# Designed miniproteins, single chains, continued (5), part 42

Each design is a single chain, and the fold is of that chain. pLDDT is the mean over its residues in the fold that is shown.

## One batch from the design tools (miniprotein)

Design m17531
Fold by ESMFold2-Fast:
Structure m17531 (fold): chain A 67 residues (1-67)
Amino acid sequence: DSVEERQKAVEDTVEAARPALLALGVSEAELEALLRELKRQSHTLDSVEEAIELTERRLTELALRHQ
């Protein structure tokens, strides 16, 4: 796959989780900062699957900080 495909997977995963995270008290600014970091990290990942796994892990960690 391509870097662009990995970045899109990251964006799609974050957007799918956005409503639930906002409901937990995560701010838009925190989500945007995380999205930028994950898109940068996607350049070093081997696959779309790894990008999704990393994104889900980071979103879970962010949610736990707000619980």
Scores: mean pLDDT 81

Design m17532
Fold by ESMFold2-Fast:
Structure m17532 (fold): chain A 83 residues (1-83)
Amino acid sequence: MASEALEYVKKAIEALKEGDVEKAKEYLEEALKYAEKLDQSDPNVVLAINNLKGAIKALEAGEVELALENAENAKKLLEQVIK
C-alpha cells in the first residue's frame, strides 16, 4: 500500500518534469487512492494525503510548480511511512 502510493507519486513527479500534466494528475489520483488506505493515525500518512490533494488542486489551477512541490513533499512523507 505505502509502496504503491510512493511508486505512483514518483511517476507523477516524472510526468510533471516531462510536461505531461494529464498523466501526472492520473498518477497523483492513484497515489491518493493507495495513501487513503494507509493507517491515518500516522501523521506522515495524513500529511502525505494532504500534499497529494494539494498537488491535484494545484494542477487543476494550472500551478505546475506548486503541484511538483506538493508531490515531492508527499514522496518524502511516504518514504518515512514504509520504513
Scores: mean pLDDT 85

Design m17533
Fold by ESMFold2-Fast:
Structure m17533 (fold): chain A 98 residues (1-98)
Amino acid sequence: DLAKELKKKAESLAPLEVITEIIKLLLEGKYEEAFELFAKHTKTPEDALNLLEAIDYYIKSLLLENGLADEEEADEAARFKTPEHVKLVKEALEKHLK
């Protein structure tokens, strides 16, 4: 199960509570608070790369687990390039947290 594998990869790189909170703040448009939380948990460039990778894996895992995207669509949606991608990520997170 690709979704479970991606979730495990995310959890191995950063605490799930931190990943989830940053994603929530980004989806709410609270960019300053998201960046402050990110900075609090990243003291080195390696920590920053690990947390960014963890966020990407977790978003993809949520999209796949909830059947909202296939592997290719999940990769594009995690980049937040379009309003449609933002809506998909928000829907996936809301379904997961309910």
Scores: mean pLDDT 73

Design m17534
Fold by ESMFold2-Fast:
Structure m17534 (fold): chain A 68 residues (1-68)
Amino acid sequence: LIAEVEARSPTLAADFRLHPPKNLEKAKALAEKWIKIAEEKFGTTDLSGDSKKVAQLSGLMLLEAAEE
């Protein structure tokens, strides 16, 4: 999972290394949603140099998780 995520988004892979997912199925679904939102909102999955965009994306992901 982490190697696959790292190939698509090194930024998200770094977050997963700091906070290892307890449920791989949910982690995979969240990774796909994170990448989709990053591409849709910012046109890129590489947000390593932009803390504002990272914070905005984290907020969007938390809102989506809360809907479950």
Scores: mean pLDDT 63

Design m17535
Fold by ESMFold2-Fast:
Structure m17535 (fold): chain A 80 residues (1-80)
Amino acid sequence: ASPEMKIVGLALRFIGALLEGNKEQAKADAEALVKTVLSLPNPTEEDINLLKNLSRLAKEAGFTDAAKILEDGIKKLEER
């Protein structure tokens, strides 16, 4: 799959984990999302905004560990 489709698939899986209350899966998917976006040669503003939106949703749902992983990833991307 293309990197773009991989990011979309991971984001959808992450949202599914939030809806199911699966904290372990949400954490794993957050780690996979961050790793995938950080591996891109030229991460877009849309990629960063996706992680920001998912972090906000995770916080609202009480998934603090997953939200922190996404926030740490966003910080690394914005320091580029």
Scores: mean pLDDT 86

Design m17536
Fold by ESMFold2-Fast:
Parts: structure tokens; sequence; C-alpha cells
Structure m17536 (fold): chain A 70 residues (1-70)
């Protein structure tokens, strides 16, 4: 899907940025977790816009918050 391609491209760009900046494994893990949180928020907004189940939207937002807290 177009969403899967968008997610793949975001992760590819993040990996390139992390490699360029010479980050430690711990810094890379935190950066990846934050990007996953943003992806989950974008996904929640997408489902909300499409009129999906509010419980699904809430679950995605909560999961994003958990990844950002890591």
Amino acid sequence: SDRDKEIAERLRKLREELDKNGMTPEQREKAIAREKAEILRDLAEHYEKQGSDPALVEALRRLAEEFEAA
C-alpha cells in the first residue's frame, strides 16, 4: 500500500541519518523508537480520517506514547 511505502521510506531515511551522524547503539534505538511513535500517530490520524473504530485510533495513540517514553 502507499502507507507501507511511506513507512519504508521514512525508516530508510532515518537509517541513513543515523549512519551519517555516528550514533551509539543506544542513541540509534531511541531515535528508531521515536520514529515508530510518529509513524503510529500518523497511522492513527489516517484511520481517524477514514472513520475507523475510535478504539483502534486510541490504541494506536497509546502505543505511540509508549514508544516515545522508551
Scores: mean pLDDT 79

Design m17537
Fold by ESMFold2-Fast:
Structure m17537 (fold): chain A 92 residues (1-92)
Amino acid sequence: SMEAVRALSELLVQLLKRGAKVRLEARGDELTITISGLNVSEAIGTALSFIGLGLDGLEVEVKIEGDTVTVVVRGLSEEEIRAIEEAVERAR
């Protein structure tokens, strides 16, 4: 949904503004988001923000690996993934 695109894009743009590094990998309907350059407290807060999104119709998996957060979102269309990628690149 476009609401999912908006919610994900907004969180990622806010993380970039805080100096975090964001990497995106698209595979079919799956978007893998890797967020690094965080301290441990920021990583925990980031993971909770993604868990709290409550994205309707999407599967969201969040992993914390020290100071890195990996988020896997499934159920996105190719167009929705491209919109998220474009928003992130514009914010760099």
Scores: mean pLDDT 79

Design m17538
Fold by ESMFold2-Fast:
Structure m17538 (fold): chain A 101 residues (1-101)
Amino acid sequence: SKLREEVKELSEKIEKATTKSELDELFSQLVSLSKKAQEAGDDESENEASKNIIRILVKQGDYTAAILHASVVRSSLKSAGDKKGEKEFQELLDEVVKREE
């Protein structure tokens, strides 16, 4: 989908981003994209946007926000019966916790 392509493009920009200003702008774009994906019922694009939001927070050193966001999304996916999504966000949560140490 177009939303999936837009999330992928933002993901590539996150990998290249070196300043707080760039990361803050990408965060805002991902939040907007996540809302559009939710409105469209595109769960895959919404989940990918959430993963990239967590990656920005980690890159900024905001591990507390990253852990909270990953935990909330994981719990939502578990409640929805999305076992694949739950596993992916649990793995991401575990990775973030290891980086906080």
Scores: mean pLDDT 84

Design m17539
Fold by ESMFold2-Fast:
Structure m17539 (fold): chain A 62 residues (1-62)
Amino acid sequence: MDKEKLLKLVELSMEIIKYAVTILRLEKEIKKNPEKKEELQKELEKAEKELEEYVEKAKEIE
């Protein structure tokens, strides 16, 4: 495996993990604070979109 390719995969994997953790955290906060559901739902949708974009980029690097 090429070193540059491996480093790029690690970088993308870190971003994917970051957004996945953010999604899990936001889902927990929505359950704890129902009054903030509308604001947190907006952030959740934004984080889900970012996660999907990084997953797509990772698929292009085999």
Scores: mean pLDDT 80

Design m17540
Fold by ESMFold2-Fast:
Structure m17540 (fold): chain A 71 residues (1-71)
Amino acid sequence: MKEEEAKKLLAKALELAKEGVEAAKRGDRERAAELFREAGELAAKAAELLGDKEKAEEFRREGEEAARLAE
C-alpha cells in the first residue's frame, strides 16, 4: 500500500521537476522555484513512506537548492 503511494508521489515529483526545468528555461524563475520545492517535498514524502529518512532529507535539500538557483 504505502509503496504504491510512494511510487505515485515519486512520479509526480519527477513531473514537477521537469516542469520546473521548462519554467526556468523560459525565464519564469518564480514558477521554477515553486515547482522545484514542490518536487523536493513530494519526493521526500515518498522516501518517508518507504522508511528512508536520509533520502527524504536529501530530496528536500536538492529541491531547495534547485529552487534557489532558479531564483
Scores: mean pLDDT 83

Design m17541
Fold by ESMFold2-Fast:
Structure m17541 (fold): chain A 80 residues (1-80)
Amino acid sequence: LDELLARAQRVSQEAALLGDEIVHLLTDPARRAAVVAEMLEVGRLHEEALKATDPAKVQELLAEIERRLARLREELAALE
């Protein structure tokens, strides 16, 4: 469990840094709002993981956070 929570913390932090980078590269307010919303959702999922007592639930939440992080990476790559 502690290892899963530590990984969720790291992935959540990475998503926040990527989202911040993408927001700085975007000039369209609607696209910036969409990235901010994605960052907020990652934060919400991380908070749910911290409250979860079932390791299987933490794994599900971690997988969702990782999926969203992958999408943010794709968005950053598209801005190259």
Scores: mean pLDDT 80

Design m17542
Fold by ESMFold2-Fast:
Structure m17542 (fold): chain A 79 residues (1-79)
Amino acid sequence: MKEKISKIASRITGALLRIVGTLLDAELQGKDTSELEEKLERAMELGRRAQEALDKGNIEEAEKLAKEVERIAEEAEKL
């Protein structure tokens, strides 16, 4: 159980860092960051909800939320 929790938390953290990295690269290039900022806000909210699910022992819900955060990171990288 601890091992699954750590893996889900790491996946969420990794996905959020990917979005932040993409946002910083866009800012450095002088690109419009509005869409990336919206995606980051949504990903952070989903990450918060995933942490609440993990705190309650709801691993299945946390897994679903982690996958959604990872999907947002993939979409952000395509911008």
Scores: mean pLDDT 84

Design m17543
Fold by ESMFold2-Fast:
Order: structure tokens, then sequence, then C-alpha cells
Structure m17543 (fold): chain A 79 residues (1-79)
């Protein structure tokens, strides 16, 4: 399961962002569990519709010209 997360600015530990499930299109809120420039950095995602929380691992990150960071994260486990 892959999730796209967008953060405004540089995502450091505790930064919040918006998450979207790449398969279902369901949205949620994300919180950075590590600085997101590290390999395998953790992001916690809580989906709005289900209320379920997932621990994810960052597999890719990109920063745009406006300082907005987009990450692709893979679900590791459900909390």
Amino acid sequence: MLITVTFDGDPVLGATGKATDNETGLTGDATAGDDLYWPDARVTVKFDESGETYVTRVVNSTVDGNGKTTVTAEVVKKL
C-alpha cells in the first residue's frame, strides 16, 4: 500500500501534512516521525474516513520550488 503525503516546507520530526492512499484515493492527516530526508524515515498517517492509523516508511521525497515536500510512503503496519 503506497501513500502520497504533502508537507508545507521542510518536513522535520513532528511536521504535519496531508495524505492520500494511491489505490483508494482516501485522504488523511500525516505526522513526520523522523526528518523525512533520511532513508526509511517514518510517517504516521490517520485516514479521515476509517479513523485508522498506519505507520509508513518513506520510499521517495521531492521538494518543489515553493518549499513544498511530497513523499511517497509504504505502509509498514496498522496501529
Scores: mean pLDDT 78

Design m17544
Fold by ESMFold2-Fast:
Structure m17544 (fold): chain A 46 residues (1-46)
Amino acid sequence: VTTNAVSEKEVEELVKKGIKEATLTGPPGPVRKVNVELLEKAGIKV
């Protein structure tokens, strides 16, 4: 999946759907770093 922002609820939905990989768009920064950490913590590869 491709996204520019991910909340904790969205991460939970991706896990329930069996998504294993995600591509983040947008500039590097604190928001992107948080999104990467949320996805990786849930077992989704960025």
Scores: mean pLDDT 73

Design m17545
Fold by ESMFold2-Fast:
Structure m17545 (fold): chain A 55 residues (1-55)
Amino acid sequence: SEAEKQARIERLQKIHQERKEVLEKILADNPETLEKAKKLLDQGLASRIAMIQKQ
């Protein structure tokens, strides 16, 4: 159902945000690497969301 898809997406977004916060702490002294890592995470999340929506 669409409600189940939305719930899955919301859980993924929450995990993604928590992962970004951990990266910000680990890479505090390396902002360039942090931005690249965040961009890769954002791309991965977008791909996973697209797969869920396509189901």
Scores: mean pLDDT 84

Design m17546
Fold by ESMFold2-Fast:
Structure m17546 (fold): chain A 65 residues (1-65)
Amino acid sequence: GPLEELRRKLLLEGIAEILRGIGLEIEAELLEEKGAPKEKVEELRKKAEELKKKGKEKLKAADEL
């Protein structure tokens, strides 16, 4: 039903956002190793943290349904 569909959507979106966040953390690490500007590395790490936080919030919302 609609509740199960919403739960599935939140779970899939949450997982996808966490995985994207992890990808950005890896990208930031590789860029730092290559001598990229500190500001660019910090911006990617901030975006990664925001995505992981958003994803975790969606997983919590799915669990609370």
Scores: mean pLDDT 89

Design m17547
Fold by ESMFold2-Fast:
Order: structure tokens, then C-alpha cells, then sequence
Structure m17547 (fold): chain A 82 residues (1-82)
């Protein structure tokens, strides 16, 4: 069922976001934080693209919007470290 697949992808993306945040918190250097953020950005972009392949639904729209907000947060944090 497509909606269930969307929900699973959203949940996986949230888990990867949590892992990325933990990695940033554990990073010893600014360079390590930048690498963690770049990895997180790449993963979020990948999940968003995957979600966009599913049929239009409320679940898909909400999942994409949530991940886009997280992506913007990562990009903002990366810019602050530049």
C-alpha cells in the first residue's frame, strides 16, 4: 500500500535525521560537523526524491514538507559553519 510505504520512508528519514544530529553533537572538529551535515543533506534529498516517485497523497505531501523543513535546517547550519 502506497501510503504505508510513504509512512515507512518518512520514519526512516526521521531516524537518519536523529543519527545525523547525534553525529554532529559527537563531532570533535568543525570539519567533522560539516561532513555530518553534508551526509545528512544528501540522505534527506534522496528520501525526498524517493517520496516524489509515489502517487500524490496527503501523507506524501506532509512527509515531503517535513523533510524539506529538516533539509533547510541542515543547509542553514552548514552555512553558519562556513
Amino acid sequence: MVDLEVEILDSLARMFHAITKLEIKRAETTEEKIEALKWGIKQLEKFIKELETFPESEERRRAIEELRELLEEYKKELKELE
Scores: mean pLDDT 77

Design m17548
Fold by ESMFold2-Fast:
Structure m17548 (fold): chain A 80 residues (1-80)
Amino acid sequence: SVEEQAEALVAENPTAESYLRAAMGYIQAGNIEKAIEYAKKAIELDPSLKEKVEKAIEAAKEGNLDEALKLLGEALEELQ
């Protein structure tokens, strides 16, 4: 499942990138609570992501899942 893939990503390598990918997976699975939790973990590991990831969290809370996924994807592209 998408949730199993998300958990595997975090378990194998707990980085800002893996937490963002896991958050995207949880959004796709409809588990918004877990998606927000993991997105916040990404910000803790890399505070430079804060502005974009917080916008993604707000989009997810509003039910704008496509916008949330877009913003999380853009945050992934900003990681070096």
Scores: mean pLDDT 84

Design m17549
Fold by ESMFold2-Fast:
Structure m17549 (fold): chain A 110 residues (1-110)
Amino acid sequence: MTELTQPAEREGREGETITLPAKASDDLLAKEPVAWFKQRPGEPPELLIYNNNIRAPGVPDRFQGEQKGNEARLTIANLRPEDEAIYYAAAYDPKTNKTIWGNGTRLRVL
């Protein structure tokens, strides 16, 4: 089964730019679009990016998505305390008819 692997933790300072990667164990991300979600404790998951690089309505332009080969990247510019969250990559796998979720990256903002 395809896996999406994300670093467990990342740390950035307020005002900096950070990039969070997700890598597929096969060629899934070369063929299928990735979506990015933000999960804060006590809040529902928020869709940030879909179709690799399209921002969801209301999401600020400091959030950007990119896909190359078997890797997806979420870039967060001008980092803010409210960006402290767990970020998940997800992609639909038509071979299994299932959505594959990454293990999530916990982002800390200093």
Scores: mean pLDDT 87

Design m17550
Fold by ESMFold2-Fast:
Structure m17550 (fold): chain A 101 residues (1-101)
Amino acid sequence: SPLEALRDRLLALLTALSEAVAAEDWAGVREVLERLRAELEEAIRLVGRTPELEAALAAIDATLAALDANAPEAERRARVDALLGAVGSVVADLARRAAAA
């Protein structure tokens, strides 16, 4: 299923994001965010604009803005935590859609 494949890619990117943050690899965090953006745009192509997808894209933009501003590490981590939650909601929505198909 295209939805199951997308869900699995998003889960792998969430793991990569968590690992980059734990390593304090903020360049790696940025790379994972760009890949997440591309996968979320593919999700819009498959399922349309959902509130979960719009929230996740907004969370990516907010996290990138914090990185670009060289915000305090605590703020950068808080933005990533919010993003992990938002993308987690997308994964749950895609899983429900895949089960219904």
Scores: mean pLDDT 90

Design m17551
Fold by ESMFold2-Fast:
Structure m17551 (fold): chain A 77 residues (1-77)
Amino acid sequence: AVNTAEPSPEALALAREAERALAAGDAERAIALAREAARLAGASEAQILGVEAEVHRAAGDEERAAELAARARELAA
């Protein structure tokens, strides 16, 4: 079957910490942690920008989210 391997324990720990930071209202910390987790998981630059865009949108920063999502699409094309 075609499937993706599980992320490293370090990537998972950072992702969970990012979720906690976002729940606490610390969007900047959540973005930094999510970005690092994505990098450790082997994500491309486009995928990393996509993750940043999602965190910004979850934090209510729709303008920044749209800009990052547009950049992610350009890099993926």
Scores: mean pLDDT 74

Design m17552
Fold by ESMFold2-Fast:
Structure m17552 (fold): chain A 63 residues (1-63)
Amino acid sequence: EKLEEYRRLQELARERGLPTLSISIEDVESGRVSEDQAIADFERLKKEHPEEYERLLEEVKKR
């Protein structure tokens, strides 16, 4: 479920022309990157684009 939310967030960010997360779902699934690193990327996006990031999270949660 969290991996699916992460994927949706990345897709929405790309669609909106925002900086996408630097980590792909495949990177997390393969163990190349930890979920902690993905969380750090989320925090970065939230600081750079607070309003848009909140909007993306709302859309991901609605599913």
Scores: mean pLDDT 67

Design m17553
Fold by ESMFold2-Fast:
Structure m17553 (fold): chain A 68 residues (1-68)
Amino acid sequence: LAEEALKKLEEALKAAKKGDVDKALSLIGQADKLFQEFSKVADDKEIKEALEKMLPLAKEAAAAMLKA
């Protein structure tokens, strides 16, 4: 689940950098749903580690979409 959410965020960043805002938003939404499911079964340490990996990608994707 966490690895799938990370992959969706990486794909969202690539779409955002190419100017495909609709695809980037869809992929971010998919990553959010996967992370919500992961957080229901994960412990606090696993959640923290996943967030530390996901937050930089989400920030870069948001910045790329705003500048597109």
Scores: mean pLDDT 78

Design m17554
Fold by ESMFold2-Fast:
Structure m17554 (fold): chain A 89 residues (1-89)
Amino acid sequence: SIAELRAEEPAALAALVAAAAPEDREEVRALFEEAVRLYIEAERSEDPEEARRLYARAAELMLTAVGLAAGLAREEALARARELAEKLL
């Protein structure tokens, strides 16, 4: 549920930001927060095709945040996130 996602969000965000290099922490936070926003929008969508597009975008942003937190360069993190998001659908 949205309430469960919201309850878990602060702990997950804190862990991901803590894993990132100091210079990447603000970008990781922004990507995480945008991913959660799109996920909530997808959950509220009554259009299955819109929901699918929003879930895919949320997954791409979240995977990019994870890649940056793992120490990947921005371009590499984004490229891998796009490839993985396409495979998750």
Scores: mean pLDDT 81

Design m17555
Fold by ESMFold2-Fast:
Structure m17555 (fold): chain A 73 residues (1-73)
Amino acid sequence: SEELERLREELERLREELERAVERAAELGARAESPDGTREDLLEAASEGVKVISLSVRILALEREIARLEAEE
């Protein structure tokens, strides 16, 4: 179905966004933990960490919805 295809495309986009957010969070975390790390670096790392959690929850919800629709088709 077109609905199922659309949800799979959205899931793929969110997975790509999660990969980028995880990489960015790791980079920012490493900078914040360095001797030259600033409070601003720490806040940026924390913000990216929250984004990772948010994206992970959205991905889990979409995976569950896709599985539900696949079981009903």
Scores: mean pLDDT 86

Design m17556
Fold by ESMFold2-Fast:
Structure m17556 (fold): chain A 110 residues (1-110)
Amino acid sequence: DGTPVVTQSPASVEATEGGSATLTATASSAAASVNWYKSAPGEDAELLISNFSTLQSAPSRFSGSGSGTTFTLTITNLTLDDTALYVWEATGADGLVSMGAGSLLTVRAA
């Protein structure tokens, strides 16, 4: 179909507080727009990055990069509050939306 298929990696990752984590999303075709969402246990999904811009409400430790079919979320100076499911959303040129299964980040105390 005309909608990109989204794959996220890793499916699950553990990192230490104060360290960093890198999450990758790949679409089967170029996306017209891309978003990263953070879903903490028991919370509604929070939009962190729209296209390649970090939202003002998101900490500066969060950054997005990539182009076309591959997009990366990098989180530095990890805190325990960064433990969440991170979901990448792509909108195709046809206007249809695809979401990845998510990458679970678990931050452990140092």
Scores: mean pLDDT 78

Design m17557
Fold by ESMFold2-Fast:
Structure m17557 (fold): chain A 65 residues (1-65)
Amino acid sequence: SDASRSGAAAYAAGAAGDYAAAGTGGHEMFKVGSNRSKEGGLAAYRAGVAGDAAGAAEGGQTAFE
């Protein structure tokens, strides 16, 4: 889904320290149009920056609920 793809992109960008790419992934989560997608995308980005794969997975799951 668009949400899963955007969440994965935000996680990967956060892990790489690439705020611009993380912003792009987060923007696509906003484009999906749900509050959960927005919060999930931000959580995945933050977890990626921290190197927390489990947190990134939880953020991605939140975007789908």
Scores: mean pLDDT 63

Design m17558
Fold by ESMFold2-Fast:
Structure m17558 (fold): chain A 67 residues (1-67)
Amino acid sequence: MSREEIEEWLRETMEEKGLSVEELIARLEGALAAIESGDPVLTALARKDTGLSAEELRLAIEILRSK
């Protein structure tokens, strides 16, 4: 995804799920930690929940923290 596509996904996800910026950051950090943990079950669940790669998750967190 481009940065603009990730920004749009973040906005839509917050609106659809009723999440605050802080809640979304926590969710994305949890998903990134799950993928980086090497646990196959947690990794599969994180990928299914977000649809984002580890690199895209890091960029998404950066975007939210920059606001």
Scores: mean pLDDT 78

Design m17559
Fold by ESMFold2-Fast:
Structure m17559 (fold): chain A 58 residues (1-58)
Amino acid sequence: SMDQSLLLKIAREGMEALEEGGPEAALRKIREIAESSDLSPELREQIERIARAIVESS
């Protein structure tokens, strides 16, 4: 689904930003992608979980 593709994009680009600039860069990238997208409530919750997982893995 389109939602699953967006979640994978956020996870990948968030992790790449984390490697280059740390947790702050990762969160900035995730927010940029989220703000450029029309988000359902379910998708917003998934994005929040991904962001939390990335920061916690740092």
Scores: mean pLDDT 74

Design m17560
Fold by ESMFold2-Fast:
Structure m17560 (fold): chain A 65 residues (1-65)
Amino acid sequence: MKKIVIEIEYDPEKFTAEEIGQRIAEKIRETLEKLGLKPEDVLVTVTFEKRADGKIFYKVEIEPL
C-alpha cells in the first residue's frame, strides 16, 4: 500500500496547541475509517513544517504496516 500524506494548517491565532492536536487526531481517524484501516495496522508520523510566509503546517504521514 502507498503512504498517505495529509497537511493541516496551524493558525496559532485561531487554535490552541490542544485544539490542533485534536484536529490532527480527528483527521487521522477519518482517514483510517475511509480506508478501512485499524490504528494498530498503521504507522503514523506527524511532523511540523514552517513555510517562508510564516505559515505553519503539520504533515501527517500514514503508512500501512
Scores: mean pLDDT 77

Design m17561
Fold by ESMFold2-Fast:
Structure m17561 (fold): chain A 62 residues (1-62)
Amino acid sequence: MVSSGTAVPGDRPPRSEAEREERERRIELGNEMSKRAKELMSEKGLSPAEVGEILNAELAAR
């Protein structure tokens, strides 16, 4: 038993675990897109607008 003298937040999903997993997947996808955008800007020196267009095309391609 650990006693830190502080109330733990106890973050609990307000709904089912399945709903929380969907939210996590969405966040993960956003992180992947952000990482890809930074890589494109670094490698090609593209503007944010051009990177957005490339990512949009990639998503459209599925």
Scores: mean pLDDT 70

Design m17562
Fold by ESMFold2-Fast:
Structure m17562 (fold): chain A 97 residues (1-97)
Amino acid sequence: SLEEILREAEAFFLGLGMGIALANGDYDKALEYAKRLEEISTPETRQAVASGIYAAAEMARLAGKEKQAEVLHRVADGIMAGEDIYELVKKAAEELK
């Protein structure tokens, strides 16, 4: 439905924003996104969130942030594997500090 498409689009852009926050060292903002995204997650929105984070990883790579890109890629892989979004982002933040 149109509502489902819009919800998946929102999940994608929230995932992208969370990934950008992580790559920029805005860890508190990234964790706030992660908590909200886990609370509202469905199988369909999880795929959209992961896609947004893969996009953020590619942006980080193009910006020369290789470590951030690698960590973001692993976060997206974990979300696709059904792992908790908040725990993945928390671990990523600790790796990037």
Scores: mean pLDDT 87

Design m17563
Fold by ESMFold2-Fast:
Structure m17563 (fold): chain A 56 residues (1-56)
Amino acid sequence: SKTIRLGPVTREESTRTRARRAAELMELLGLSQRQVAQLTGLSPATVSRDLRALAA
């Protein structure tokens, strides 16, 4: 297929996806931002920023 539009991910799309996953982990497992960051391989600052973007 020549569906290049599915290849490039927008920063907002990636951020929302990560933020939603982080929020779900925090709600379901009671994890802190640091614990979610460690589990997902992100920095705590990235998780915090993603969650802030989701809330804004």
Scores: mean pLDDT 69

Design m17564
Fold by ESMFold2-Fast:
Structure m17564 (fold): chain A 72 residues (1-72)
Amino acid sequence: SRLEEELAELEKLEAEKPSAGLYERLGDIHEQLGELEKAVAYYRQAAKMFRERGDEEKAEELERRAEEVARK
């Protein structure tokens, strides 16, 4: 229930103030819930935002994580 409660709060924040860190956390929660397609989408969106900010290492990490989840 804590993950579902956190998910609802983060989804509300996504509409109000989207951020790279928010999308990464949404990816983490959806992966933990077994919602793999959603997890991949959120990780890829987070990676794009981190790359646009110049955080190449974080972007590459999230792209690798998305690819790993997509293979499950």
Scores: mean pLDDT 84

Design m17565
Fold by ESMFold2-Fast:
Structure m17565 (fold): chain A 118 residues (1-118)
Amino acid sequence: MDELVAKGIELLEEGKELAEKSGTELGQKTAKLLGKGVEYAKKGNLEEAIRYGEEAAKVANEGVLKGELPPEVVEKTYAALEHLAAAMGDEILEAIYQMGRSVAASTKDRPPKKTPVS
């Protein structure tokens, strides 16, 4: 197995577990899509794995906006897609997913409102 594919699968499985732990409808939908991504990636069908990962990212983003999912689900999904795109040699898709991951990750580094000046 390609090391990039193995890392992509690991990240999809981590995102799936976080989505399932939410107990929400959008969490369950995200987990099902990520599970399909894992299935296809393990079969070496990276195009279909990426397709399900993109659908999962859309549902997860909706869940984050509604307060039903942690932003880490989106971050891990885009990180997985980045690794799978890299394994395919698709530099454009890799760059798009790197951008998506960076945007999701940046929300964690935002200073909290109403904290004493540090």
Scores: mean pLDDT 79

Design m17566
Fold by ESMFold2-Fast:
Structure m17566 (fold): chain A 85 residues (1-85)
Amino acid sequence: KVEEAKELLEKADELAKKAGEAAAQGKYEEAAKLTEEAARLLEEAARLLYEAGAISEEEYEKMLERVEQLREMAEKLKKKAEEAK
């Protein structure tokens, strides 16, 4: 369970990096999709870690704040993609 969560965290980090690269190239639609997937994986990882007792409630809440930030970023990227059309 904890090992699975770590793999999800690594995948989320990779997707976030790819999203940043896509956004830098003006590929906002792709960047939004990658950012949404990163947020989804981070949320699942946070839940698994909290349920396993591997992180505190405070750490879990901070991870959920990061998930919310990523989702807000994805919405802004979607809006930019729509404006670019």
Scores: mean pLDDT 83

Design m17567
Fold by ESMFold2-Fast:
Structure m17567 (fold): chain A 60 residues (1-60)
Amino acid sequence: SEAFEEAERLLTAIAAALKAMEESGGDREKALALTRERLPDAPEEDLEMGVGVAEAIYNG
């Protein structure tokens, strides 16, 4: 379903962003740039949401 495909894209973005957050030492801007570079075809909304979730996990 469309919802499942959207969820898979977001989960992929979250996973990539979490790794980028760890590599950047919690620097959100660097993590976002790395995630964008690694997922060039991902919608910006998914990248921003993924980094936001990853930031919350990294800092929680």
Scores: mean pLDDT 86

